# Designed miniproteins, single chains, continued (5): the designs that were tried, part 74

Each design is a single chain, and the fold is of that chain. pLDDT is the mean over its residues in the fold that is shown.

## One batch from the design tools (miniprotein)

Design m18722
Fold by ESMFold2-Fast:
Structure m18722 (fold): chain A 70 residues (1-70)
Amino acid sequence: SVLEQVAVQIEVIGLLTEARLLKEKGKFEEARRKIEEAEELVRENRELLSEEMLKLLEEKIREARKELEA
């Protein structure tokens, strides 16, 4: 359902926001763990997500990983 997809999106965005804040504080290992949690959440809920939403979330996760490695 749309509601289930929105719930997953909110949680993923929340994890990526936490990762960004942790990186800004120099907590790179904790930031990496938050990105890994977001990756796992998307993987576990893949069948609930539309192709469009899956692509969007995967893209945001890739951006977060690149920012962490920069």
Scores: mean pLDDT 86

Design m18723
Fold by ESMFold2-Fast:
Structure m18723 (fold): chain A 89 residues (1-89)
Amino acid sequence: EAERLLEEGNRLLKEGKFDEAVKKYEQAIELAPEDSPLRAQALANLGIAYAKLGEPDKAIEYAEESLRIDPDNVLATLALIYAASLKAM
């Protein structure tokens, strides 16, 4: 179930297990319907996870995909801001 995979990813992200969180979010995205709120949320969290891994280009890519589905997604906006700050260093 895509929702459960998203929840597992969120738990791993909170634990600082960013590489494992990425894997769970990717699985959630694979099962999530196109343009669904769940897909937008998984993409936003995947963006945050990649930013935490020090991969700002991937973080931006996934955050932009999330915002294409849900332009008001706060987590996707935060992922973009954080990734942009990493590239400015």
Scores: mean pLDDT 84

Design m18724
Fold by ESMFold2-Fast:
Structure m18724 (fold): chain A 67 residues (1-67)
Amino acid sequence: MSVEELIEGAKQAAIDALKAGIETGPFTASVVGEGEDGKLVRVTVKATYDAATGKISTEVVSVEEIE
């Protein structure tokens, strides 16, 4: 799995958690997966729902290699 695939997975998880009614506003999700070189990578994404615009935005907070 590429880092890009991990980022997309983390974004989707954060969006799904918001849509499930857990949070309105900033929600942070982290996923751990294996990168292309076999290293473990932790990706943290923040999802924010803006009630004024009705839109969900996502931002990558961090991407870090772990052992």
Scores: mean pLDDT 73

Design m18725
Fold by ESMFold2-Fast:
Structure m18725 (fold): chain A 74 residues (1-74)
Amino acid sequence: SRAEEIRLLRLIRELVERGDLESAELAAATLATAARSAGDEELAARVRRILDAIAAGDAAAAIAEADAAIAWLE
């Protein structure tokens, strides 16, 4: 559901802010898999950008992409 997707994106954002990039990556990978299984290509693309930022160690970019995804879903 949209509410569950927003809640998970908020969790990802909080984990990145705390520097827990391993847990953030796991949560984002879970959401990306769920989005792909649902055929939600836009959500999958947005979550991929969060994952790419986490992989690069760019916490600011990961937070910005998560905020953009949350705003898009609201």
Scores: mean pLDDT 88

Design m18726
Fold by ESMFold2-Fast:
Structure m18726 (fold): chain A 60 residues (1-60)
Amino acid sequence: MIEQVRERARQGDIEGAARLMGQGLDSLRDDPEAARRFSEQVRRALEEAGVDPREVDRAL
């Protein structure tokens, strides 16, 4: 899932990246620690791809 978010954002599909991130967070709604780790991993992957994580966050 993290790689899919990164790939969408890398292609300039910020809305698609945000949708996938939202789906990932929704699947982890009952596990706050897993949701936190997922958010941190996505943020790092976006930064490594040269994408501002704030753009994806705004599209959520």
Scores: mean pLDDT 80

Design m18727
Fold by ESMFold2-Fast:
Structure m18727 (fold): chain A 68 residues (1-68)
Amino acid sequence: SAEERGRAGAETFLANVAQLPRAQQINVLRAVIAELEAELARETDPERRRKLEVILGVLRRALAELEA
């Protein structure tokens, strides 16, 4: 599904980002989340919106764990 592909893509991205120092991980995640939130605000297709929401959910949880 689009949701499954979105989650897998987000998890692959996080695995790559995990190789960076923590401060850089936080900065990269904040930047990407901001870009995706802007994309979601302009997206009119319901299926693409659901995929973006899944990706954002995964990335926001990862950012929260890094900031804890």
Scores: mean pLDDT 88

Design m18728
Fold by ESMFold2-Fast:
Structure m18728 (fold): chain A 115 residues (1-115)
Amino acid sequence: SLLEEGKRALAEGRYEEAVELYRRALAVDPGNGETLEALARALLGLGRYEEAVAILEPLAEMRPDDAELLTALGRALFGLGRYEEAIRWYERALALDPSNEEARRNLAAARAALA
């Protein structure tokens, strides 16, 4: 399937190919949450943070207890320099998963950027 091909491309660091495959999958099933999340992760790999936020914010509202999803949203906001918003999402992610090294590290960096 296009989703499976996209996941292989993503795992191999072929982010631009992954984005194309996921967008083709979404043309067939626009509301598929797994494909939307995978597309957002590929966009994060490309540094396309604004596009990643547009996908991740609605998903985070639908799945507020998904620590990995909240961490991905925080990462996108951090990449955009939207540090106050990134802090809010990383704090929520850490409340769900205190062992999340990425969220802890980026939370500290975002707080330092605002000091």
Scores: mean pLDDT 89

Design m18729
Fold by ESMFold2-Fast:
Structure m18729 (fold): chain A 72 residues (1-72)
Amino acid sequence: GAEELAKKAIEGAKKLLELGKKLYETGTPEDIKRAEEYFKAAASDARLAAALGVYPEEAKKIEEEAKKLIEE
């Protein structure tokens, strides 16, 4: 149902944020570019979770974290 889908989207977004942060820490241009793609994907998954209305606050928190990482 919607709750299971929202939970998977939130967990996926968190994993994408962690992978993106690890890539960003390497400091190579290629890894920084991949990190930005992962952060954008995390924001997208968080928006999907928010749209499902099950964990809206957690989803917004993840989206805002991803946006901050992209804007740096």
Scores: mean pLDDT 81

Design m18731
Fold by ESMFold2-Fast:
Structure m18731 (fold): chain A 85 residues (1-85)
Amino acid sequence: SAEDVLEEVRELLLKLHEGEISVEEAIERLREMAAKSTDPAVRALLELLVRELELMQERGVKLTEEDIERTVKGAEELLASLRAA
């Protein structure tokens, strides 16, 4: 479900923030999740997250806990909007 995907994204971003995984590994896992998704809205969301992580890596910006919460909340709101349309 989309809720399961959002929880997996949250866990992945927390592991990245804690230094348990690399940015490259996080991007790879998000791409794998997107490839396995049959929901176009979920796939588009995961592809946007990949782009955001690539941009953060390029700029040398560190992911904060607030960034994770904002990202997940924004994802939930975007999915709700796409399904309500």
Scores: mean pLDDT 77

Design m18732
Fold by ESMFold2-Fast:
Structure m18732 (fold): chain A 62 residues (1-62)
Amino acid sequence: MKEKLELEIRYSLYLMKAHIYEKMGDYDEAIKVLEEGRKEVESDPELVEILEEKIKELKEKK
């Protein structure tokens, strides 16, 4: 339970950082942040899938 909550907090932080870069139009940095987040939450397949989908969306905008 504790590990799941910690991963969700990390996920939220990386998602927020990527969102800031996306709003600035810096899709390359947003993708990089999401890739780092995916590595940090790799033990949670559900969070990994969400981040992978966001990475895909941002790559399609380039």
Scores: mean pLDDT 79

Design m18733
Fold by ESMFold2-Fast:
Structure m18733 (fold): chain A 81 residues (1-81)
Amino acid sequence: SDSQVQQVQDTIQRMVDGIRQMVQDNSPLSQIQAARSNFRSTSTTMIQIMQDVYHSSQSQIDSIQQMRDQADQQMDQLVNS
C-alpha cells in the first residue's frame, strides 16, 4: 500500500538523519560504520519484503531502491568528508 511505501521512505530518511547526527557529534568511526551496516541490511530487508510479501509494483520498488542507493552515497560522502 501507499502507506507501507511511505513508512519505508520515512525509515530510510530517519536512518540518514541519524548517521548525519552521529557525524556532527563526532561519534566513533566504529559506531558510524555499525549504523551504516544496519542501514544497508535493514533497507535490503525492507525492499525484499516489498517485493516478496507485499508484491509492490515495480515502479514502487525501483523508487525505493533509488532512494536507498542515493542515501547510501550521501552517507558515504558525509563519513569520508
Scores: mean pLDDT 82

Design m18734
Fold by ESMFold2-Fast:
Structure m18734 (fold): chain A 68 residues (1-68)
Amino acid sequence: SALSEEERAALAARYRALHAAIKASGDVDAYLEALAEAVAEREGLPEEEREELLRLLREAYETGEVDE
C-alpha cells in the first residue's frame, strides 16, 4: 500500500477535521483545496497535476460523485 498505518490514521484524522470544518462553514472550496494539497504532498505531484486534481475534485463534488 502507498500509506503506512500511521500515515493512514493521520490522514483519517485530517479528513475528519476537514469534514467537520466544511459542515460548520459550508466552505467547500477550502475543504477541496486542503484535500488536493494533502494528496499532492503525499504523492509528490507537480503543480500542474495538483491544479488538475483540485479541478476534478470540485467537479466531482458539484456532480455529487464524492460520497454524497
Scores: mean pLDDT 67

Design m18735
Fold by ESMFold2-Fast:
Structure m18735 (fold): chain A 60 residues (1-60)
Amino acid sequence: SAEQQLQEALAELSKANEELMRALEDPNATDEEIKELVDKVQKLADEVGRLRREVDRERA
């Protein structure tokens, strides 16, 4: 269901944010690694937004 997909996407977004925060605090992290993590977070945030709209349509 869209609700289950939304829960899974939110969990992945949470994990990606944790990875990004760790990289930002790590002096050995490269700019390229940080950029990849930022891109990953942005894509997951976009997916969450899409799934929220799907859930709203199913509840309407």
Scores: mean pLDDT 84

Design m18736
Fold by ESMFold2-Fast:
Structure m18736 (fold): chain A 68 residues (1-68)
Amino acid sequence: MPLSRERMLAMVRREAALRGRPLPSDAEAEAVVARVFDPANPQHQLSREIGEELRKIGDEFEAELKAR
């Protein structure tokens, strides 16, 4: 069974902490969950995908902040 949204959010926050990242905002955590947990994707490489999406989301928020 796929993980519940609450469990996915908890995994995102745990992975952020393990990687020494600041606590993700609710919007960042939700974005990571939406990108990582896609039932259309047959592969479930949660820890790697969470790490990659946390990096991308951080970059996107930084770029948007800089773009004004």
Scores: mean pLDDT 65

Design m18737
Fold by ESMFold2-Fast:
Structure m18737 (fold): chain A 65 residues (1-65)
Amino acid sequence: MEEELKEALERMRREAASIPTEHARLVREALEAGLSDEEIQRRMLEALAAGATAEERAAALELIK
């Protein structure tokens, strides 16, 4: 279970490398802190809403859920 979560977080870390530096930093800090996937996703949503068009980013995040 924890090992499975670690694997999922590592995959998210690889994908975070493709995200803009500001968003990548938030994801990286959350991964290092060992936060849950739900908490990381929530923080990313807040960061994306502050930067890009909320409608576009919300649609993209909805697809990956």
Scores: mean pLDDT 58

Design m18738
Fold by ESMFold2-Fast:
Structure m18738 (fold): chain A 66 residues (1-66)
Amino acid sequence: SMAEQLEKSRKLAREIAEKLLEAFDKALGMTEEDRELIREGRVEEANEIIGKRLRELLEERRKEEE
C-alpha cells in the first residue's frame, strides 16, 4: 500500500511538472528542440535557451508597444 502511494505521488509530480513545462513552452514560444534538450538533462543548454527566449519575448513586447 505504501509503495503504491509513493508511485502515485511520483506519477502526480511528473504530471504536474509536464503540465507546467507545457504551459511554460507555450508562453515562451519554445520549440520541440528546446523541449528535447531539457528532457535529455542538458541543463546548461536548456538554461541558455530559456534565457534567450525570455529576452526575445521582452524585446518583442517593447517593440509592439511602440
Scores: mean pLDDT 70

Design m18740
Fold by ESMFold2-Fast:
Parts: sequence; structure tokens; C-alpha cells
Structure m18740 (fold): chain A 58 residues (1-58)
Amino acid sequence: MILVAVKDYTASNDDEITVKKGEILELLKIVDDDTVLVKSLTTGKEGLVPIIYLKEVS
């Protein structure tokens, strides 16, 4: 599943990644109701991002 960042997010801990608005990411795993594990297709970085910063691309 492909996701796009709808706004900038700055990582607040070591298991998270920083994403910029418009960045394209692959969903790897849903961790909980608030957090997903993603891989950036732009940077190659893998880590956690809050789901509210991301939107599914249909």
C-alpha cells in the first residue's frame, strides 16, 4: 500500500523517521491505531510515523 505525507513530521524518537509533505512511502506494518511502520520511497529510510500525517493513495 502506497501512502503520501499530507504534512511535515519531525521524528521525536529513534524508532521514528522524519517525513516531508508530498513524500511517498510504502506501508510495511500497522503497529497500533496511531502508528505505522513505513519505508520512504524517496529517502529509503524505514521507521515509525503517526498515521494522521499519512494518506492512502488509491
Scores: mean pLDDT 84

Design m18741
Fold by ESMFold2-Fast:
Structure m18741 (fold): chain A 55 residues (1-55)
Amino acid sequence: SIEELVEQLREKAAQLAEALREYRRTGSPEARERLQKLKKEVAELQDKLMALEKA
């Protein structure tokens, strides 16, 4: 449902913010990889949310 996707998006956005802060602090490849993974997950959730709104 739309409500579930919005909730997941909010949770992933919070995780993304934390990952970004850690990446800025450490610059490690592991932190960068986590950041990129979370960015992709957020984008996928946004795409799903938009698709459901148009359906």
Scores: mean pLDDT 81

Design m18742
Fold by ESMFold2-Fast:
Structure m18742 (fold): chain A 82 residues (1-82)
Amino acid sequence: SLLEKAREALRQGKFDEAIKYSEEAVKKENTAEAYTILAMAYYQKGDFEKALEYARKALELDPDNKLARQILSAVEREIEKK
């Protein structure tokens, strides 16, 4: 599946591939997991604005998603430093 490919890419540090597969996944079906992968990949690339956007979208779909909440907290902390 696209989400499995995105998770594998993220685990291998292939952030651009993780973004590609996750974007394809959200076009088919908006899922909290796909947005969470997008948020993490953009966070790892240092694009905190996009990481924040996608973490918020993930939490809108799944408010109890612990990973998305952790990414949101980390991104907000980085933005507050600037």
Scores: mean pLDDT 84

Design m18743
Fold by ESMFold2-Fast:
Structure m18743 (fold): chain A 68 residues (1-68)
Amino acid sequence: SSELEELIRRAEEAAERMVEAGAPREVAERELEAVRDLAEEAARTGSAASYTAAKLMVIGMEIDAELL
């Protein structure tokens, strides 16, 4: 639970930084939604694949925010 909560928090921070760096809000919000959906799937099913996908997406968002 706390690990998924941390991933969502990181995704929210990354989305905010992406918008601040000039990314379209729609793009940042779509990526954040995808992370939330994957995190909810992981919480509901215990899926390691969904958890891994959420984590990789958050890392990608953090990289995008830094490189924009």
Scores: mean pLDDT 85

Design m18744
Fold by ESMFold2-Fast:
Structure m18744 (fold): chain A 83 residues (1-83)
Amino acid sequence: EEQERLDVEVEVALHEIVAAIAIKYSKDPELAKRLREARDAGDWEAMAQALAETLVKDGVITPEQAEELARRFVEAHRRLAAL
């Protein structure tokens, strides 16, 4: 029960972070296009990958951390979809 609730809270937080990043990078046509296409296609893996690549390019995280973040993003979305 508590663990499932925490997973839902993580999913909501990830969606809020994704929205904030998309707003911040709205002036980047390539990132905005990739995020829009992934969202419209329901391809959360592509969306997670685009975000992870952007964070690596900006020097915010390492490629290894980006892979972990993308994997957790997809897992959280998968768990929410199963609820």
Scores: mean pLDDT 65

Design m18745
Fold by ESMFold2-Fast:
Formats: sequence, C-alpha cells, structure tokens
Structure m18745 (fold): chain A 83 residues (1-83)
Amino acid sequence: MLSEEERRRMAEQAIETARKLVDEANKAIDKGDYKTALRYVIAAHIALIAAEYFDEDPERVQELRDLVNEASKKVDEAIEKAK
C-alpha cells in the first residue's frame, strides 16, 4: 500500500491534472476543436476518479467534479451545435 504521504501526493497530482485538463478542454472548445475538447474531458474524468480514490476532502473533490461535469456539458452542447 502507498504511504499516507504518497497517497496525499497522488491526490494533489490527480486534482492538478484534472483542473489542467478542464482548462485545455475549454480552450479547445473556444477554438472549435470539439474532438480535442472531448479527449481532454475524458482524460479529466479519469483524473477525477483518481482524485476521488486518493483524496480525503469530499468538498474539494465535489468542486473538481462540478468543474469536470461543466466542461463535459459544454463539449456536448458544442458537438450538438456542430451537427
């Protein structure tokens, strides 16, 4: 098993990664690159799952979950609009 220090570090890395991926997804949406945006949202969701597994702070995880869900909805709306 990972040490408490390693678990905390993994949680922080997963949270930072997910936030960065959400930012990249939003940038891709702004550029009209919905395929790239979708890839970033999928990656952000995977990072969110890792953050939920390692993080002891439910409020922090909920904030991240809301950010990932918002980005996902923006991508879905943009793809629907591009049909």
Scores: mean pLDDT 80

Design m18746
Fold by ESMFold2-Fast:
Structure m18746 (fold): chain A 81 residues (1-81)
Amino acid sequence: SEELKKAEEYIKKAEEALKKGDYVEAAKYGKKAAEYGLEAVKKAKTAEEVAKGIGLALRGIGLAIEAGLKDKRAEELAAAA
């Protein structure tokens, strides 16, 4: 589906941003991946499609949370220096 494809594209963008240390951009892309994954669930006609959409949404959420934690830690370390 188009929504699953967009979710996968935003996961790749989130991972690339995370590797570059652009945590804000990574979190925003992770959020977009989650939104498209959940839209895929709404349009799903099979349990397999629901599971795939949920999996992509959870991965997007996980990337956004990881980016947020790394951004907060970087700020704490900078403030302590």
Scores: mean pLDDT 85

Design m18747
Fold by ESMFold2-Fast:
Order: structure tokens, then sequence, then C-alpha cells
Structure m18747 (fold): chain A 86 residues (1-86)
């Protein structure tokens, strides 16, 4: 499925961006992956997105970027609610 392959590519790129310290790019890529994973009802990808947002929240908090940390944490909670709805 092309959409599943695209979701996997977005998750891979998000993880690479996070490891490179590009938290803004990682946030945008995880957000794009979340949209596709919700449409596909892909629980595995949604769980990876939620973990990614939680890692971003911790990284932003360590940088003192508390507003972005709060946004990332709320995005993780939204994805977790989507998983519960499956």
Amino acid sequence: DENRQHTEELLRLAEEAFEAGDLELALNLYSAAAVLAVQLKDEESLRRVAEGFRRLARAYEEQGRFELAAIALELAREVEREIESL
C-alpha cells in the first residue's frame, strides 16, 4: 500500500530529524505521519507517532521551549485518543 509506505517514510524521516536535533522538522513530519496513520487506522504507526511527540515534548522542555513542549504533549494525547477509538 503506497499510503502505508509513505507513512513509514515520514516516520523514518521524523526519527532522523529528531536524532539530528531538528525538532521543528521532526514535529512537522510526525504530524504528517499522524494524519495518514489516522486515515489508514494504522495502530502501529499511531503508537510510533505518539512516542515521537512525547520524545519531542521532553526535548523541547530540556531546551526551555515550554510552549512547544506543551503542544507536542497535547499532540501525543490526541494520537493516544485516536488509538483508543480504533
Scores: mean pLDDT 88

Design m18748
Fold by ESMFold2-Fast:
Structure m18748 (fold): chain A 60 residues (1-60)
Amino acid sequence: SNLELLLSLLSLVRSVGEAEAFARQLPDDELGRIVLEELLKRFPEHRERLEAAFAARPGL
């Protein structure tokens, strides 16, 4: 159920900035990695940027 909810939220992402914010909020587990892989398919030209966002601390 949580995976389907995250994938539904992913469908609302319209920009790379929103994708980065979303990637930073993903769970640090297998579920988060699965959702990140779907996000990377939508923004393949920004793979490094999105993977960095997933790995980064939330910051301010």
Scores: mean pLDDT 76

Design m18749
Fold by ESMFold2-Fast:
Structure m18749 (fold): chain A 80 residues (1-80)
Amino acid sequence: SELAAEAAALRRAAEGLRAAGLDELADLAAEAAEALAAGDRERALELEERFIERGRELLATDPEAARAALEALRAAGEAL
């Protein structure tokens, strides 16, 4: 299903983010993937919003970490 494909992409993103040392973003992506796999779109949306907020903070405070996060998301083929 489309939700299963989205969940798989988010799991790949979480793995890439964790490999880059971005544990907080990786945890959010992993939790969003679990929510989608369970059919909990409301929970997934909340986690996605939190991910965006954290990403904006990283862009302001650590642009190299923000770049690594964007590269991990691009490699996974999924945008949160």
Scores: mean pLDDT 79

Design m18750
Fold by ESMFold2-Fast:
Structure m18750 (fold): chain A 75 residues (1-75)
Amino acid sequence: MEEAVLYVAEAAHYERAGDYRAAGESYVKAGDLYLAAGDREEAVEAYLRAAEAYERAGDLEAAAEARARAEEVAA
């Protein structure tokens, strides 16, 4: 959980810097770590944040994959 929080902080730093692709990657890593820890709600939120970051980066494929992952975990 602590490591997932660090990736969320890293993603926020990249968003502030305008590096939305790196932010999306960091949010996906956070989501994966939350999911591994059993924190499904936090994992869904992280994957949705990744999708938003990828959309801002213009990477619609990565955004769709992140959103699909969030929907899968939320089910």
Scores: mean pLDDT 85

Design m18751
Fold by ESMFold2-Fast:
Structure m18751 (fold): chain A 60 residues (1-60)
Amino acid sequence: MGVALPLPAEEAPRFAATVDAVLRGWSAREIAERLGISQATASRLIRRARAVLEASGITP
């Protein structure tokens, strides 16, 4: 398991939304726009979300 580290309360909703958006096929740009964050932050969240999904066996 690679997700034992608790997320800050402020970050947790954005991360959950990013995981859901990645599963729906959203781009970093769309996620950044939806969450009101920078594209760099969105890319970081997507990377983390993909790592979590991959560890869970949920990737192509």
Scores: mean pLDDT 70

Design m18752
Fold by ESMFold2-Fast:
Structure m18752 (fold): chain A 60 residues (1-60)
Amino acid sequence: MSKEEFWKEVEEALAIMTVALLKASGRLDEAEEWISFIRDNLGEEAAKLAEKYLKEVKES
């Protein structure tokens, strides 16, 4: 695995963990703001992964 490939996996993991922590803390109302932050700082793929996970946690 290249450094770039590993960093991309780290970014995706951070995106998912951010949504999970917001849920655990009762702060899901802030999720859209955090997803925007993720998009701006970690990229579109990480943001889309966070959006997908957010949809799953809201539906369960």
Scores: mean pLDDT 79

Design m18753
Fold by ESMFold2-Fast:
Structure m18753 (fold): chain A 64 residues (1-64)
Amino acid sequence: SKLEQAKQGLDKVVDSIVSRGLSLEEGKEELERVINLLAKRYELSDKQKEELLKYALKKLEEKL
């Protein structure tokens, strides 16, 4: 699905944030930017965009 493709992309972004040693604040800013791009690419609803943000933030917090 479009949402699953977006989640796979976000997994890679989270890994990139962690590997670059970015702070939580820097990582959140990058995740928000990427999610906005994914929402445009996959024509995601605001609700799906919120789901992606919660998903990515949880992943980021678990890896930091």
Scores: mean pLDDT 83

Design m18755
Fold by ESMFold2-Fast:
Structure m18755 (fold): chain A 62 residues (1-62)
Amino acid sequence: MEKIKEAEERIKKNPNDASAYLELGKAYMELGDGRKAYEAFKKAIEIDPNNEEAKKLLYGSK
């Protein structure tokens, strides 16, 4: 999936890019990989604790 590769390249260039982890998590959700999506959203929140979208996706994911 192209979106996963784009997010991975952004993370490679800037490991503290919370937006890149957010996009990575969304891409994993589209693939049905809830575990990897959860870990990506959790990482986004660790980098940016005020990211409301990441919090909603992390806590709203069952």
Scores: mean pLDDT 77

Design m18756
Fold by ESMFold2-Fast:
Structure m18756 (fold): chain A 60 residues (1-60)
Amino acid sequence: DSEKAKKFSEVLKELSKRSTDPKGSKALEEGAKKAEEAANEGKSYDEALDLAVQAIQDGV
């Protein structure tokens, strides 16, 4: 569901704003970007989640 992926992206953006760690904040922003991109491409929520998690892990 693209709606779930978009909501997940919004949650990650909010978490990045609350993070006091610049690296963590940037990683969360990259995760949000990947989740939003996946939603726009019509990918499943599970695929969007996996891509976002990978981006966050790469950003730390």
Scores: mean pLDDT 78

Design m18757
Fold by ESMFold2-Fast:
Structure m18757 (fold): chain A 73 residues (1-73)
Amino acid sequence: SPVELAARLVKLIEENGATDEQIKRLEELYRRATDPLVRVALAEAIRVAKQNKGEPSPETVAALDALEAAVAA
């Protein structure tokens, strides 16, 4: 689910960091999301990403791509 994917992304960001570009992608997802639970999960991911700026792992990139696909479906 998008909520579970967002929770996984939060853990990966805490471990590896997130770029300003990834934060902008998460903010765009938040604006497009209609499910309140998905919006809450995305808001948490944005807060964690802003606190953990850095160069992300390939796993973090893949998790964000999967989350974007799940929200768009």
Scores: mean pLDDT 82

Design m18758
Fold by ESMFold2-Fast:
Structure m18758 (fold): chain A 68 residues (1-68)
Amino acid sequence: KAEELNEEGKKLAAQGKLEEAAEKYEEAIRLDPNYAEAWRNLGEVYAAMGETDRAKIYYGKALELDPE
């Protein structure tokens, strides 16, 4: 399930495994493209990796899906 992949990504990100976390969030989004939390988490991981332009794109998608 997309939620399980998102949860795995969160655990990897907490361990500092940012690239592996990004892969899990990308898989979650592939299964559920409307999963706003996964888009936001992907943005956070890319921001933490210093990829600010990519992070902005993913944050923008999350905001589009869930404007709160």
Scores: mean pLDDT 83

Design m18759
Fold by ESMFold2-Fast:
Structure m18759 (fold): chain A 74 residues (1-74)
Amino acid sequence: SMLEEIERLVEELLSEDPERARRAGERLVELVKTADREQQEYALRLLGEAYSVAPSSRAPIIHETGLAVSEIYR
């Protein structure tokens, strides 16, 4: 489902592999462009939660992904 894919990609943003995290962010942004408003809100909520627990090395990519998703939502 769309929600499960959003959850998976947000989890991958927390990956120890920087390349995996980067690709997850790019894929999440592309996925959200095709999502409905409720699914976009869900992605933003999960990104906010991920940012709060992210290691410092992942905070920038999560923040940038959140800004991109927010721009699509707004």
Scores: mean pLDDT 85

Design m18760
Fold by ESMFold2-Fast:
Structure m18760 (fold): chain A 61 residues (1-61)
Amino acid sequence: MASREEILALLREAVRAFLAGDIERGQALFDEASRLAVEAGLSPEEYQQLLAEAIAEVEAE
């Protein structure tokens, strides 16, 4: 079972890939994070919160 930290790490990588213009890599990482979130039993709201955290963390770099 994937941890929230693992999902957050994948989302941060996806956000970085999108910012770098690597859309294909960003989509692949985002899809994987989404699948792991569903398997971990996260609600859509919890997943949206993790995505917001990932964006904020990448923007703060």
Scores: mean pLDDT 82

